# Ledger of designs, part 101: designed miniproteins, single chains, continued (3)

Each design is a single chain, and the fold is of that chain. pLDDT is the mean over its residues in the fold that is shown.

## One batch from the design tools (miniprotein)

Design m11498
Fold by ESMFold2-Fast:
Parts: sequence; C-alpha cells; structure tokens
Structure m11498 (fold): chain A 94 residues (1-94)
Amino acid sequence: SLKDEIAALGEELIARLRELGAPEEVIAVAEQGVKRVIANYDDEKKVRQVIEEMALRMLELLEAQGRPDLAAQVAALLGEFERRVLELIKKAKE
C-alpha cells in the first residue's frame, strides 16, 4: 500500500539518521513525524507542514544537544524524504 511505501521511506530515514550518529531525541522526533506523515498522506499540504515542523524541531534539538555539525546532513536527509514521499503521493493519484 502507499502507507507501507511511505513507512519504508521513514524506516530508511531513521536508519540513515542513526548511521549519522544523530541523538536519540532527534530520532524520536523523526519517528513521530513519520507516523504523522503516514496519518496525513492524502493531504500534501499537511505532509509538507509536518515535515517542516520535523525539520525545525530536529535542527533545534541538534543545536541544544551540541551537534550543530550534523545540521546540514540532517536537513538534506529530510529534504530527500519529503521529495520521495511527495513523489509517491503524486504517482498514486495518477
């Protein structure tokens, strides 16, 4: 299902964040955000809003946890996740 495909992209994002050495608090935000994306996959505007909220919170936590060195890589991973999720949603509507 489309939800399963988005869930797989979320699992890939989480795995890549762990490989990067992202703090567990940052990973927890990503896990909750992925669940919210799956719950709202039929609303592209809501999906974009959820991913924006994830990005802002994750970057804030990286700074608070003393890991601003990861900010660019985390932002890139979130951008790739958003692009791939929106592409899946678009293809499912065709």
Scores: mean pLDDT 88

Design m11499
Fold by ESMFold2-Fast:
Structure m11499 (fold): chain A 82 residues (1-82)
Amino acid sequence: MEEILKKLREEGLRLLLEAGAKASQIPSEEFKKMVEEGLVLLSSVDPEFARKLGRLIGVPEELIEKAVKKGEELRKKIEEEL
């Protein structure tokens, strides 16, 4: 469990950092997908941190809440499968 959560946090942060670094080089739709996916992975571990980070980097509130809900669902599935 702990190792899975650590990997989810690392991958979520990696996606958000990559999206930020490539924001001017990738289409807006791809950027949105990377940001949503990164926030979903982060919120599966720490929803409060995901919300704070999403707001800090200027992600629309609707996208943040959508990602947090998906992350909470992902966390529940992981806990049910282990």
Scores: mean pLDDT 78

Design m11500
Fold by ESMFold2-Fast:
Structure m11500 (fold): chain A 76 residues (1-76)
Amino acid sequence: MHMEMKEYIVRTEGESQGATAGAGRVALYEAKKEGGKVIIGMDEKNKKAGEEIKKAAEELGVEVEIVSTEELEKML
């Protein structure tokens, strides 16, 4: 949805748990500030970071969609 809500896309291929969680948090804060949603492409190894990001999104009241890396590629 481009007309009313900005999309923040985060790619996490090859990233560590910490880098993934950090990038997700930055995107969540931007979406909170500017009005938007976050879409994160994530590998199985990053599930822990995904859980942290979902918790932060809930606390911030920001919409977040976590998809596989392959699904994110199809969206782009």
Scores: mean pLDDT 74

Design m11501
Fold by ESMFold2-Fast:
Structure m11501 (fold): chain A 50 residues (1-50)
Amino acid sequence: MLKVGDVVDFTYNGKKGTGVIIEVTEETAKVAATYEDGTKAIVTIPKENI
């Protein structure tokens, strides 16, 4: 079960990244992400991609 504060790995829009969940909804999680190339972003990701 995903919760705020969890560290997760994901693949979304053809990019792999790791990040901390900052918000969870029924279908999505908002992640403070760092991609493999070092780019940092806040991304809303469908739970099936985590």
Scores: mean pLDDT 80

Design m11502
Fold by ESMFold2-Fast:
Structure m11502 (fold): chain A 93 residues (1-93)
Amino acid sequence: SPDELFERLFELIDKAAQEDPLDLAGIRAVLEEIVRLVRELLGEAAARAVQSSVDKTFEALEKETDEQRRRLILGMLLGTLEIFLSVAKRALS
């Protein structure tokens, strides 16, 4: 359900806010679950778009050594996902 997607995203946002340093492997595992839920709810094309954003973000995160910049990069992904899922929830209603 769209509410399950938002619940997982908000759990991820809260988890990332509590971590110092960021557990990138744990964060990626939750994002892969979000991709799975997107596939089930919105289909393969939407899931591929989210997966592409996750992959590009993690490529940038793995190259970044500054923790504040890593938090900004992750924050941009999470904000983009929140907007995307909010639009998708309205479109499915």
Scores: mean pLDDT 80

Design m11503
Fold by ESMFold2-Fast:
Structure m11503 (fold): chain A 65 residues (1-65)
Amino acid sequence: PLKEVSAKLGLIGYAVEAPDLRIKSFSDKTIEVEYEKLTPKSLEALRKMEELAKHFGFELKVTKK
């Protein structure tokens, strides 16, 4: 459905806006992002991604490179 696609695009958008974040994997209900360094911008992006993922029932996994 369009809402699920919009949620996935939103999650990707937040990760792409944060230079210290990269998408490691994306499955049906899980997005995995990795970070090398946490900056205020990457922390804000992760917060927004967690909120969006929780709202749409996605699992957000965060790993350090």
Scores: mean pLDDT 75

Design m11504
Fold by ESMFold2-Fast:
Structure m11504 (fold): chain A 65 residues (1-65)
Amino acid sequence: SVARDVGALLRLIGGAIDGEPVEVVSPGGTIEDTRLEASPEELLEAAKRAVEAMKKGETVTLEQP
């Protein structure tokens, strides 16, 4: 659940930077292209949520807990 969502979001975030995973959205079929293609805004918002989701442990904090 959470791990799966984080994993997908991480791929979207990384893809936004590199631009590779986002391009495979169309020829998809091996990954969840629906998340990559259907919700481009969700890509950025999901990335922002990762920052504020420090409580869930989805993001790494600069400080050592």
Scores: mean pLDDT 48

Design m11505
Fold by ESMFold2-Fast:
Structure m11505 (fold): chain A 62 residues (1-62)
Amino acid sequence: ALTAAEERIAELAVKETGTPREVAAAWARALLAQDEASLQQAIANLRAQGLEAVADAVEAAA
């Protein structure tokens, strides 16, 4: 089962990018399993792409 944080990130990714829910859920889990430096880089990349709500949810879960 997804954690509440993983589910929230997946929901926002579906909404903002149109990514299928199954792919978004797998991505969210893999993203949060990264080390802190890689996670911070991923957050910066999401913000650079204009995916602010997804970036905010990832940052809150970190």
Scores: mean pLDDT 80

Design m11506
Fold by ESMFold2-Fast:
Structure m11506 (fold): chain A 65 residues (1-65)
Amino acid sequence: LSPVQRLVARRYGTEVLARLEELLARHRAGESESAILAAARKIGLTFRDVAELEARRARLRELLA
């Protein structure tokens, strides 16, 4: 990837990671899985369950480290 493409990808990944962290914090605070998945869909992210969302967050953390 070009330096510009890497910067854009990292910025996008960092924003998505922040959104996933927020959703997981809401789930830990007691929001239902269905509410968390609905909130993810509003930001353009579709998951089968919270476990898949957690896996995506873990993968993004590895890629952005």
Scores: mean pLDDT 79

Design m11507
Fold by ESMFold2-Fast:
Structure m11507 (fold): chain A 65 residues (1-65)
Amino acid sequence: SKIMEEASVAMLEIRAAVLGFEVVSTEDGSVTVRAEGMDPAERERALEELNRLAAKLGLKPVVLV
């Protein structure tokens, strides 16, 4: 259902922001984020955590730009 997917995307977007990412766009169950000024190791760990949540929600992997 589209409403459930939109809710799941919103949850992923909130988690991305909490983890220090800037959400650039959301479309078709995909979230695109930017990580300006994050330590590379912290960015990698946070991205893995975010992608784990995406998988649990049945969403596509997060795109980092």
Scores: mean pLDDT 84

Design m11508
Fold by ESMFold2-Fast:
Structure m11508 (fold): chain A 61 residues (1-61)
Amino acid sequence: MLSDEEVLAKLLAEAREAAKAGKLSDEQERQILRAVLLFREGRLSPEELEARVRAVLAEGE
C-alpha cells in the first residue's frame, strides 16, 4: 500500500488530469482544493480526504 503522502499525490494527479481534460467544474475544483487544504491543516484524515476527492470526481457520472 502507498504511504499517506503517496495517496495524496496520486489523488491530486487524478484531479489535475480531470481538470486538464475539462471534466471538472469550477465548483468541483474548489471542493477538491478545500479538502486538500483541510487535510494539510490536520482537519481531515487521509481516508476522509480520499473519500471527498473520490465523491467529487464521481459527481460527473
Scores: mean pLDDT 75

Design m11509
Fold by ESMFold2-Fast:
Parts: C-alpha cells; structure tokens; sequence
Structure m11509 (fold): chain A 88 residues (1-88)
C-alpha cells in the first residue's frame, strides 16, 4: 500500500472507532510532518479516553445507572462505590 492508502485506512478505522474528526486531522498532520513524537502523544490520549469510556460503562453497570449520570456526577465517592461493587 502507498503511504496515502495507509493514511486513508487509519482515518477510516479511526472514524469507525468514534475518534473525533479534529483528533483524526491532528494524527494525519503529525504523520505527514513526520512528527512521530506528536503522533505518539495524540495516540496515547485517544487510547486513554477510550479506556476511560470503558471504565465509565463498567461503573454505570455496577451502580445501576446510566453512563451519562456517572460522567456528570464523577467524583471520588462515586468512583469508590463503583469499585467496591465491582470487587464484591
């Protein structure tokens, strides 16, 4: 595959994963500029956000509430309660 075909695939796969268009644009710009340090930092941020979303869903299930409620009311007490229920 050409470099452009690889970039196009990365863009398509990122959209399918729900990565915001602005972040996809920044990833593409980093690759085109051969700024691998910025690419690595952006990728790490995307992965961290996805992991956070997965944890929010787990907490919502443990507490018996919606993901939106957990996100809006995120605090140390709510997180601690969810963790206790998941470990029980």
Amino acid sequence: MTLQEKIDKLVEDSRKMGVPEEEIKQLVEAIENKDYETFRKLLGRIVARRLEEAYLKMMAEALGVSVEEVRENWNDELSGEALRKMLE
Scores: mean pLDDT 70

Design m11510
Fold by ESMFold2-Fast:
Structure m11510 (fold): chain A 104 residues (1-104)
Amino acid sequence: MAQTKAEIAAMMAGMSPEEAALFQEILLERLAEEFGQDFADAFRRLLTRRLRERVLELGRPPSHEESSELMAESLVEAAQAHGVSADELLALARESRREALSQA
């Protein structure tokens, strides 16, 4: 999962903030469709919690790079908790990125 986390974080960090926001929307929809709503809800809760904690820690909103890392960490943690493999997660992330970039 460490390589998976790094690849997903790098993928998002390489997008504009607008592209990354669209990627997150598409990813959440696809996670619910492929792995179930409980998985998507778990990921969303983890991400929201981590973003909130990071705002308090930094005393400012996270940067795009910092947000990308938090998203990747949350996604990998949710995947581990729900028995989703690294390969399945990466495949879905790559498809979601392709769709987001095509709509930008």
Scores: mean pLDDT 82

Design m11511
Fold by ESMFold2-Fast:
Structure m11511 (fold): chain A 103 residues (1-103)
Amino acid sequence: TLAEARRLLAAGEAYFKAAEVTEEAAKLYKEDKDKAVELIQQALAEAKTPEEIAAMQEAAAGLSKALSKKDKEEGYKIIEETARRLREEGERLRREGEALLAA
């Protein structure tokens, strides 16, 4: 249905935005962990839709796991992996939404 397609496309967009924020947080994490935390916390606070909140909560969970690691490189890899998974989910949701619009 059109409404289902719109929800999937909106969810895909939310996950892409969360991936971009998480990718930027990964870059900041190498230089200043507090800057990475601030970026993710700000993006989560600005999330307005259920889809945006869900995507940013996943990003925040990845950051929390990274911060629990004593090894900075291990933490960095967790944030990069989180960003990759958010981007893959965004692509999946976009494709599903586009398929419903094409039907």
Scores: mean pLDDT 87

Design m11512
Fold by ESMFold2-Fast:
Structure m11512 (fold): chain A 73 residues (1-73)
Amino acid sequence: MSDEEKIEKISKLLTDPSLSIRLAAAKDLSKYGEKAVEPVKKALDKLPKDVADTVLAQIGKVNPKLAEKLKEL
């Protein structure tokens, strides 16, 4: 699988009902850095605002720079 396919699959896990899966997804996405910005932003735009805010906070704990870029978009 390409990095883009992996990022997209992990982004879907950010909406998983399991907190541990969401946290693992946020950590994995932070490892991809800038490559994750566009796919994650697109996934967040499909989520209810409160869910998107929770996911963004989790990403910010692992990678503050990635979270800042996502907020600017």
Scores: mean pLDDT 74

Design m11513
Fold by ESMFold2-Fast:
Structure m11513 (fold): chain A 74 residues (1-74)
Amino acid sequence: SMEMEKNLEIIKKARKAIEKLAKEKKLSQDVVDELMKKVDELEREVIEKNYSVKETEQKALLVWMEANEVIREE
């Protein structure tokens, strides 16, 4: 569906943003793996529960906020 295509694009953008942030902050591979696992879990949940675009945007924002919080704890 068009909504699922939009949802997958939102997840893809979140993944790229976190990957870029990890490279810029020189995060360890273990931390990068944990952040990517959260993105993968969100992608699975979005597909399985057929989330709306708005729900997907909100969930992706929460994952992005968690990624930034991990960096602040350094």
Scores: mean pLDDT 84

Design m11514
Fold by ESMFold2-Fast:
Structure m11514 (fold): chain A 87 residues (1-87)
Amino acid sequence: AVPEEVLEELRERAERVERLLAEGRLREARLEGMRLGGRAAALAGMTREQLEELIEREGLSPEEREAALAGWEEGERLRAEIERKAA
C-alpha cells in the first residue's frame, strides 16, 4: 500500500493545482498536474520508457511531456528513498 504520508502530499499538491486555477494560472496548473501524474507513475513502479509510451499514446504536448517526465524523476527519487528507509 502507498504510505499515508505520500497520499497526504498528493492531496496537498492537488489543492495547490486548485489554487493555481483559482488564480487564473491555467498553464501552470496543467503542468503541475502533469508533474503529479509523472510522480505517481514512478511511485507505482512505471519505468521512464513506459511513461514515455503513455505520453506519446495520449498525445501530450512537448511542455506537458517535460512536466510529466520531471515528475517521474521526482517520484523515482522518492521511491528510492522509501526503499532505502525500508531496508
Scores: mean pLDDT 79

Design m11515
Fold by ESMFold2-Fast:
Structure m11515 (fold): chain A 89 residues (1-89)
Amino acid sequence: SKVLEAFKKLVEALREAAEADPEGVLALAEELLSKNPNNATAWLALGLALEAQGRREEAVEYLLKAAELYEKTNPEVAEYVRKLAEEIE
């Protein structure tokens, strides 16, 4: 799927950003979630920032929240995010 391939590139870019500035990515994700708690991409960014900080249990929790929200619009993307959470756990 072209959507899944674009999403994988987004995840790679977010991981690179989180590794470079985990506190900055975390702060941005928290700001986005304060405005819209249903922002699946903000939950994804939060999970990846926590992974970069070694906070694995919290990262898994928030990646699964992102997957739950993505399930409503794209089940293929949701499944990919669930696999990301399994790889961290």
Scores: mean pLDDT 88

Design m11516
Fold by ESMFold2-Fast:
Structure m11516 (fold): chain A 99 residues (1-99)
Amino acid sequence: MLEEKIKEAFKKIIERLKELPELDGLEKSDLEVLEEALEKGPSLGSLFSGLYLISRLNEKELEPYKELLKEAAVKLVEISVKHHDLEERRKAWEEWLRE
């Protein structure tokens, strides 16, 4: 359920960016990161790209997604600190995303 909510947040950010008349190079780069995350799943990079784009858009409708992405980023950092093995980190992250 959390993975679906995070992907919904990414989709909403992508939709809003595509409605803008122009995007700078950084916004285009972060947009591509979010589009890749819709296929490959959320990563720390995609969570920070999402947070950056929400801050750039500065829209009240995106505030709930901002809090969700912050929570997800904190959780992924906690998992990364707790687990030294990449396989254990992936498993713990995937288990949390299913909540």
Scores: mean pLDDT 80

Design m11517
Fold by ESMFold2-Fast:
Structure m11517 (fold): chain A 81 residues (1-81)
Amino acid sequence: MAPVTWAQALQELARLIQEGASVEEIVARMEALLARMTPGERRRLAEFLSGRSVAGLSDAEVTALLREAIRAYAEAQAARR
């Protein structure tokens, strides 16, 4: 199976939010996509969602930041509904 790009992951996140998916559904779906991404693609997504550089972070730290950013973003969108 081809690796998931950061752009594909972002499109899926946007789709789930638009469809009114719960925070837990968004987190579960995004976790599955992160497992299929390369470290480079995860870094790009982390920079986009956090608005900050992830230079100097380990791959594990980038993945942890992504999980936090995805949950925070999903919770913020749910609070606006």
Scores: mean pLDDT 81

Design m11518
Fold by ESMFold2-Fast:
Structure m11518 (fold): chain A 67 residues (1-67)
Amino acid sequence: MGEIEELRKKVLELIRKQYERMGLTLSDDQLQAILDDMLASLKKQYARAGLKLSEADLLKRLARAYS
């Protein structure tokens, strides 16, 4: 539970910084919506490859992609 919450916060911060570099300030609700969309897209992509990943694994992969 705590691990997923910490990973979500880390990825949200990375997304926030990316949008700030583009001159956009987003609310926490908007950032959470973007993260949920990204997680859904990534989950679908891995499912097509025959991989069933946990939310924690998906979040770790997103964090790596934005780092």
Scores: mean pLDDT 80

Design m11519
Fold by ESMFold2-Fast:
Structure m11519 (fold): chain A 98 residues (1-98)
Amino acid sequence: MSPIEKETLLLLHIISASGEILVAERQLETAEKNKDVELAEQAKRDVEEALKRLRELAEELLPSLSPEKQKKVQKLVKKVEEEGKKLLERIEKVLKEL
């Protein structure tokens, strides 16, 4: 796999993880409204799995990129991880109130 293909694959997974976090956030809002513990627990699992997959792929492919591209992609990965972490903290709070 070329460095361009590795960068493209990472960017696609960053987009995918961001989308899964957005879906999970909407699931959490529905779970809170409907007092649906199972849906909130599913949202938690979906976010944890998305972040795990992104982290594993970044660890594998990121070192193969140029230093400039590595820095740019790493910033995007960190942003998605931070958004996912904030959502996980919100899910835990909602679960305690359900």
Scores: mean pLDDT 86

Design m11520
Fold by ESMFold2-Fast:
Structure m11520 (fold): chain A 76 residues (1-76)
Amino acid sequence: SMSELKAAIKLFGVFASLVAVRYDPSSDVPDNAKRLLDLIKELRELAKTLPADDAKKVEKIAEEYERELAAIREAN
């Protein structure tokens, strides 16, 4: 639907930001972790504005990035 397309475009922007944070070679590790956490929070807030099915998918993605954040902290 058009609503889903608009949500997908917004979601893509958040993912692009998450990828940029992860692959920024100039970033300090604590800075990367903080920025990733802030982006995860934005993703969860976006989920609240979506239909239930789409919200569930976005929440799962946020959980995946939370696990990635934990792995980054343990590796460093």
Scores: mean pLDDT 68

Design m11521
Fold by ESMFold2-Fast:
Structure m11521 (fold): chain A 88 residues (1-88)
Amino acid sequence: GPLSPEELEKLIKKAEERAKEFFDEYWGPAIDLVNEALERGLTVEEVAKLGKERGLSKDQIILAVTLLAVEQRRFDEGKKVVEEIKKE
């Protein structure tokens, strides 16, 4: 094609930025909840409850619980909460 290597690099960067914007728009509330939980010292159980109270989707709450469980190294607690959310 008539595109230079520099133009190709700019297109790749723009595609990555668009993918990030779509990710951030849908998952932003989940990431915000994780950041708040880390700042406030919340448990995975408290985060699941708070996400439900704030009207987050099941998928958003599962992501928030999973990310918090990984960060806190509370894998068993996180898994239990995720399985409970999936059954609701």
Scores: mean pLDDT 83

Design m11522
Fold by ESMFold2-Fast:
Structure m11522 (fold): chain A 66 residues (1-66)
Amino acid sequence: SELRVQAILALIERELREDPLGLSEEEVVAGARTLADVYGLSPEDKARVEAEARRLYARLREELAA
């Protein structure tokens, strides 16, 4: 579900912006996996959430370094 994928990514972005140095990439991905499992996402959507969470983490870390 696109809406569930976007909701999970929005929650992750909010958490990272509130505490940008409090979570490692692997902790962010683990959280994304847990949320995907809780919301019952398909394997395809779960893989997408994990990949997008890694990209989001990388982008926010680059923004903070600038």
Scores: mean pLDDT 82

Design m11523
Fold by ESMFold2-Fast:
Structure m11523 (fold): chain A 72 residues (1-72)
Amino acid sequence: MEEVKKKVKEAVEKLLKTAEQAEKAGMNDLSDGLRRIAKQAEEALKQGNIEQALRLAELGIKTSESVNSLLS
């Protein structure tokens, strides 16, 4: 449980940081998408859906890495 919470927190922090960078670059749709994944991961964790929370966290980390590569 604690490892899942840590991974979700890491994913949310990365997603929100990347969303802010995307917004500053004028990529508002991308920023909104990243913030949506973060919200969904947190919501899944709050609902006790550990499997979904973990999947969304992993998706969020990969998506943030891909977007950061695109912005750099």
Scores: mean pLDDT 83

Design m11524
Fold by ESMFold2-Fast:
Structure m11524 (fold): chain A 88 residues (1-88)
Amino acid sequence: MREEAAEELRRLGEEYIAEGRKLLESSDSPEAKEKGQKLIKTGELLLLGAELLRNPSPESAALLPPLGQAILEYPELRIVGEYLGQVE
């Protein structure tokens, strides 16, 4: 379960970063720029979450609050909280 969850988070992180970059390339509106930047930031946090699932440690646990905050701000990330809950 942990390895599968890490792979899913990595896949989602890459997708969020790609979508954010696409938005930034295709539109110069303030709304699109804000959304694109948030998608990229969220994707980076998801990649961090995947690494935490693969190599959990007390030091790495300190990085969980930023990921938790992103889940609260983006309802579509609720599935990430479920994956994190599968670790143990």
Scores: mean pLDDT 68

Design m11525
Fold by ESMFold2-Fast:
Structure m11525 (fold): chain A 81 residues (1-81)
Amino acid sequence: SEKQKLLEQAEAALKEAEELTEEARQYREEMGKKAEEALKKGSEEAKEVVEEFKKYIAETGDKIRELLELADQLLEQARQL
């Protein structure tokens, strides 16, 4: 049914958002360790790691938000059927 198709698409979007959230958590832990190691070598190296992390968090945050908005729209469409 059309309703079931919308629910399956919403579930896929939510799953992708959850996977990206988990990847972001792992990346945060990894970048924290990289920043500590870079700081031992110098402040410039540490700054480079921090800038890379800022870019990742901004881009990943946007993707997660878009997936959650898509899921919400699909669930609302399914509710109308």
Scores: mean pLDDT 86

Design m11526
Fold by ESMFold2-Fast:
Order: structure tokens, then sequence, then C-alpha cells
Structure m11526 (fold): chain A 85 residues (1-85)
């Protein structure tokens, strides 16, 4: 199947002291000022990666991505680099 581009979003950390509306506005503002890479991933892989990231296991999440799709890992690293700018 041809790869379809999907938005790769680095979510803000969930903060109990911040309202959902403030989080939404901040994400919208960040999307205007930062460029992100778009890559398609399976739902099951996305859930597993999200669980590792939620646990703070960033290295494990990146390793899982490299095992299943090296191009996805490269795209995420590029998106992280762009987000840091």
Amino acid sequence: LPKLPVLVVIPDAEVEGVTPEEVRERKAELAKTREVKVVEISRSLALEINELLRAGDVEGAKELMREHNPALAEAIEEAERQAAL
C-alpha cells in the first residue's frame, strides 16, 4: 500500500492546572509557528508508542519505531528537530 502522510504531533505534557481550552489554543498557536513532518502509522503501533511515551520511556518508543519502520523513526527525529527550532 502507498504511504499516506499523517501529522506527527509532539503533544504538550498534560498539566492538571491548565484548562482544556488553554491547551487547545496553545497547540493551535504552535502549529502555526512550527513545521511538523507527516507520516502514516498503524493504530496499534501508535497506541504502543503512546503508552511508552506516557511511561517516560522515550528510548523504548524510538526503538520500537526503528524495529517496525525505520523511515518513521527518521521522520519523527526530523519533526523533533523542527519542533525544537
Scores: mean pLDDT 55

Design m11527
Fold by ESMFold2-Fast:
Order: structure tokens, then C-alpha cells, then sequence
Structure m11527 (fold): chain A 68 residues (1-68)
């Protein structure tokens, strides 16, 4: 639903403050553009799965944590 998509964007924006988050009708469940630092999720991906992947990618590519 559109509500779930909006929620996903809000949650992912908090997880990835330095990365642009998009949701689109895509044949690929997840797409990452390194140059623009944009993560695109398919509308069909479950929110829980998207959050897990977003958290994992943030750790791997940004190394950003809540600690100083």
C-alpha cells in the first residue's frame, strides 16, 4: 500500500541519512546506484526485508554508527 511505502521511506531515511531512498516499480527487488548513493526498492518488497537490507548496506558502505 502507499502508506507502507511512505513508512518505508521514513524509516530508511533515518537508517540512511547520507543515502537517497526511493521506491519504484522495478523488476529488481533492490537496486543500489553507487555514484548517486541511491537505493531503490521495489514496491513489492516487504518492509521488514527492506529495513534489514538497508541496515546491512549502511554498515557495509558507510560504516556509520550511532556511536561517536
Amino acid sequence: SEESIKRLKELLKDVFPDIKIEVADSPLPIRFDLKTKTITFSKEIPVEDALSVATFLNLLFTGKEVKP
Scores: mean pLDDT 64

Design m11528
Fold by ESMFold2-Fast:
Structure m11528 (fold): chain A 69 residues (1-69)
Amino acid sequence: MELVKEVQEKADQLLEQAKTLSPLEQRKLLSEFSLWVEEIMEKSTPEEKKEILGIFQSTGTQLLGLLRG
């Protein structure tokens, strides 16, 4: 539960910061976030992994929306 909440909070912060950043900086933030999420996923329960993966996919989709729209 707490781990999923931490991932969601970091995703929300990343999306907020991304609105003020260049595409190159957005890519770097997403890359760092991806690496961190991968490490967190290895420590997570199966239920947490499903929720974290959902947050990660949603965050990526929203970031792509910002770049294209």
Scores: mean pLDDT 78

Design m11529
Fold by ESMFold2-Fast:
Structure m11529 (fold): chain A 97 residues (1-97)
Amino acid sequence: AEERIKELVEKADKYFSEGKYEEAAQWYIEAAQVALDSGRYDEAIKFAERAIELAKKAGPKLEIQAYDVLARAYWKKGDREKANEYIEKAKKISEEM
């Protein structure tokens, strides 16, 4: 998973450097998802947080996807308070779409 995560992050960083924030956010979300599935919860949180900052400029669907990864990562770490916070943020955005 480490090489896969690195490849996805390098791809995201490339799109970010080109000002392609939607594509950058998509690849950070993919990297976060691979990290989450691999039990690398702190990396999943880091990449999902990067995706959220970009998704605020790119669109609500990507922001919801990034909050979903954050919620699942915090839930897996046993931080239910943080997990619920991000579930609520995703729900609020979804209700305003």
Scores: mean pLDDT 84

Design m11530
Fold by ESMFold2-Fast:
Structure m11530 (fold): chain A 73 residues (1-73)
Amino acid sequence: DIEENLIELAKELAEALRKGDLSAVREKLLEAGKLLSETKDESLKKAMIEVIKNLKDDELIEAAESMVESALA
């Protein structure tokens, strides 16, 4: 199930955020972005697109955390 895969990616994203591994954060966000295209979760999809566009350390971390919280809610 795509949603289960998204939750798994969100958990991996949370771990990458904890470690400060921005390369892993970017990789997991891109993977989640592809899955979100199929789930039709518009708010999460928009958040992913904005995070990918900006890719600034501070904003990347905050947006990724928001995405993780939304996916794991």
Scores: mean pLDDT 69

Design m11531
Fold by ESMFold2-Fast:
Structure m11531 (fold): chain A 77 residues (1-77)
Amino acid sequence: GSPLTDRLKALAAAGAPEEEIQELFDEMVYEGVRDIIRAVAETDVRLGRITPEEAAAWEKRVLEILDKEFEEYKKKR
């Protein structure tokens, strides 16, 4: 499994506080979304839909938006 999923399962099994479990869950979701964004860019390059340079620019822009949204999400908790 993913390292973060394995950590989440171990903490849940050990009876860790809900706050620690939630923090790892948030980290898993954030990293998963980043991985999906990168996979989409790579797939579009592989299929000849965009250039590697266009993919890099798109990925950077979308990841900057994601990072901003995730920081705002954390501030509201």
Scores: mean pLDDT 76

Design m11532
Fold by ESMFold2-Fast:
Structure m11532 (fold): chain A 96 residues (1-96)
Amino acid sequence: PLFPDLSTVSGLIAMHTEARRLAQQGSWIGYTNLGRVYMKQGKYDKARSYAEQSIRIGGPDHWQGLRVLGDVYRKLGNFDTSDRYFRLASEVEARR
């Protein structure tokens, strides 16, 4: 397939490999994708760490990282923080 299917083990491995490569190049996309992979694995602390790193590198126009943080906080039961990050992500995306 052209893009990894994150619902499969093979897809998760492929995305993790590609995300590591991009992160080693200093790409915020790599950190965002690592956050998504760790979310799918239920490793929310790692997902949060990588999403925060992606926002630090990508800056205020990085809606994808904000969305991953929203997903993390939702899984952790912090719904108010989750809603705030989803609102910020939507606002950033709309400015594009």
Scores: mean pLDDT 76

Design m11533
Fold by ESMFold2-Fast:
Structure m11533 (fold): chain A 78 residues (1-78)
Amino acid sequence: KEELKALLKSFGFSDEEIERVLQILDKIDEMEKNKKATIDGKTILEYVDELRELLEKTHPEKAFEAFKAIVEFYNKNK
């Protein structure tokens, strides 16, 4: 998790923005591990869309790079 935080900081994300990203990722992780259909009325796909929209709205120039970094981080933890 510290590696992902450092990478997002290098892209210009604030500590508050990083915290929001991590909160969304924690919801997705909880849903996958516990096989929950929804948390707070949202599906995994809806949380993925929320993450994408957050990145695009806050840092449009870096949104794709940040999203790719997040995906690569989670793929390494298989």
Scores: mean pLDDT 75

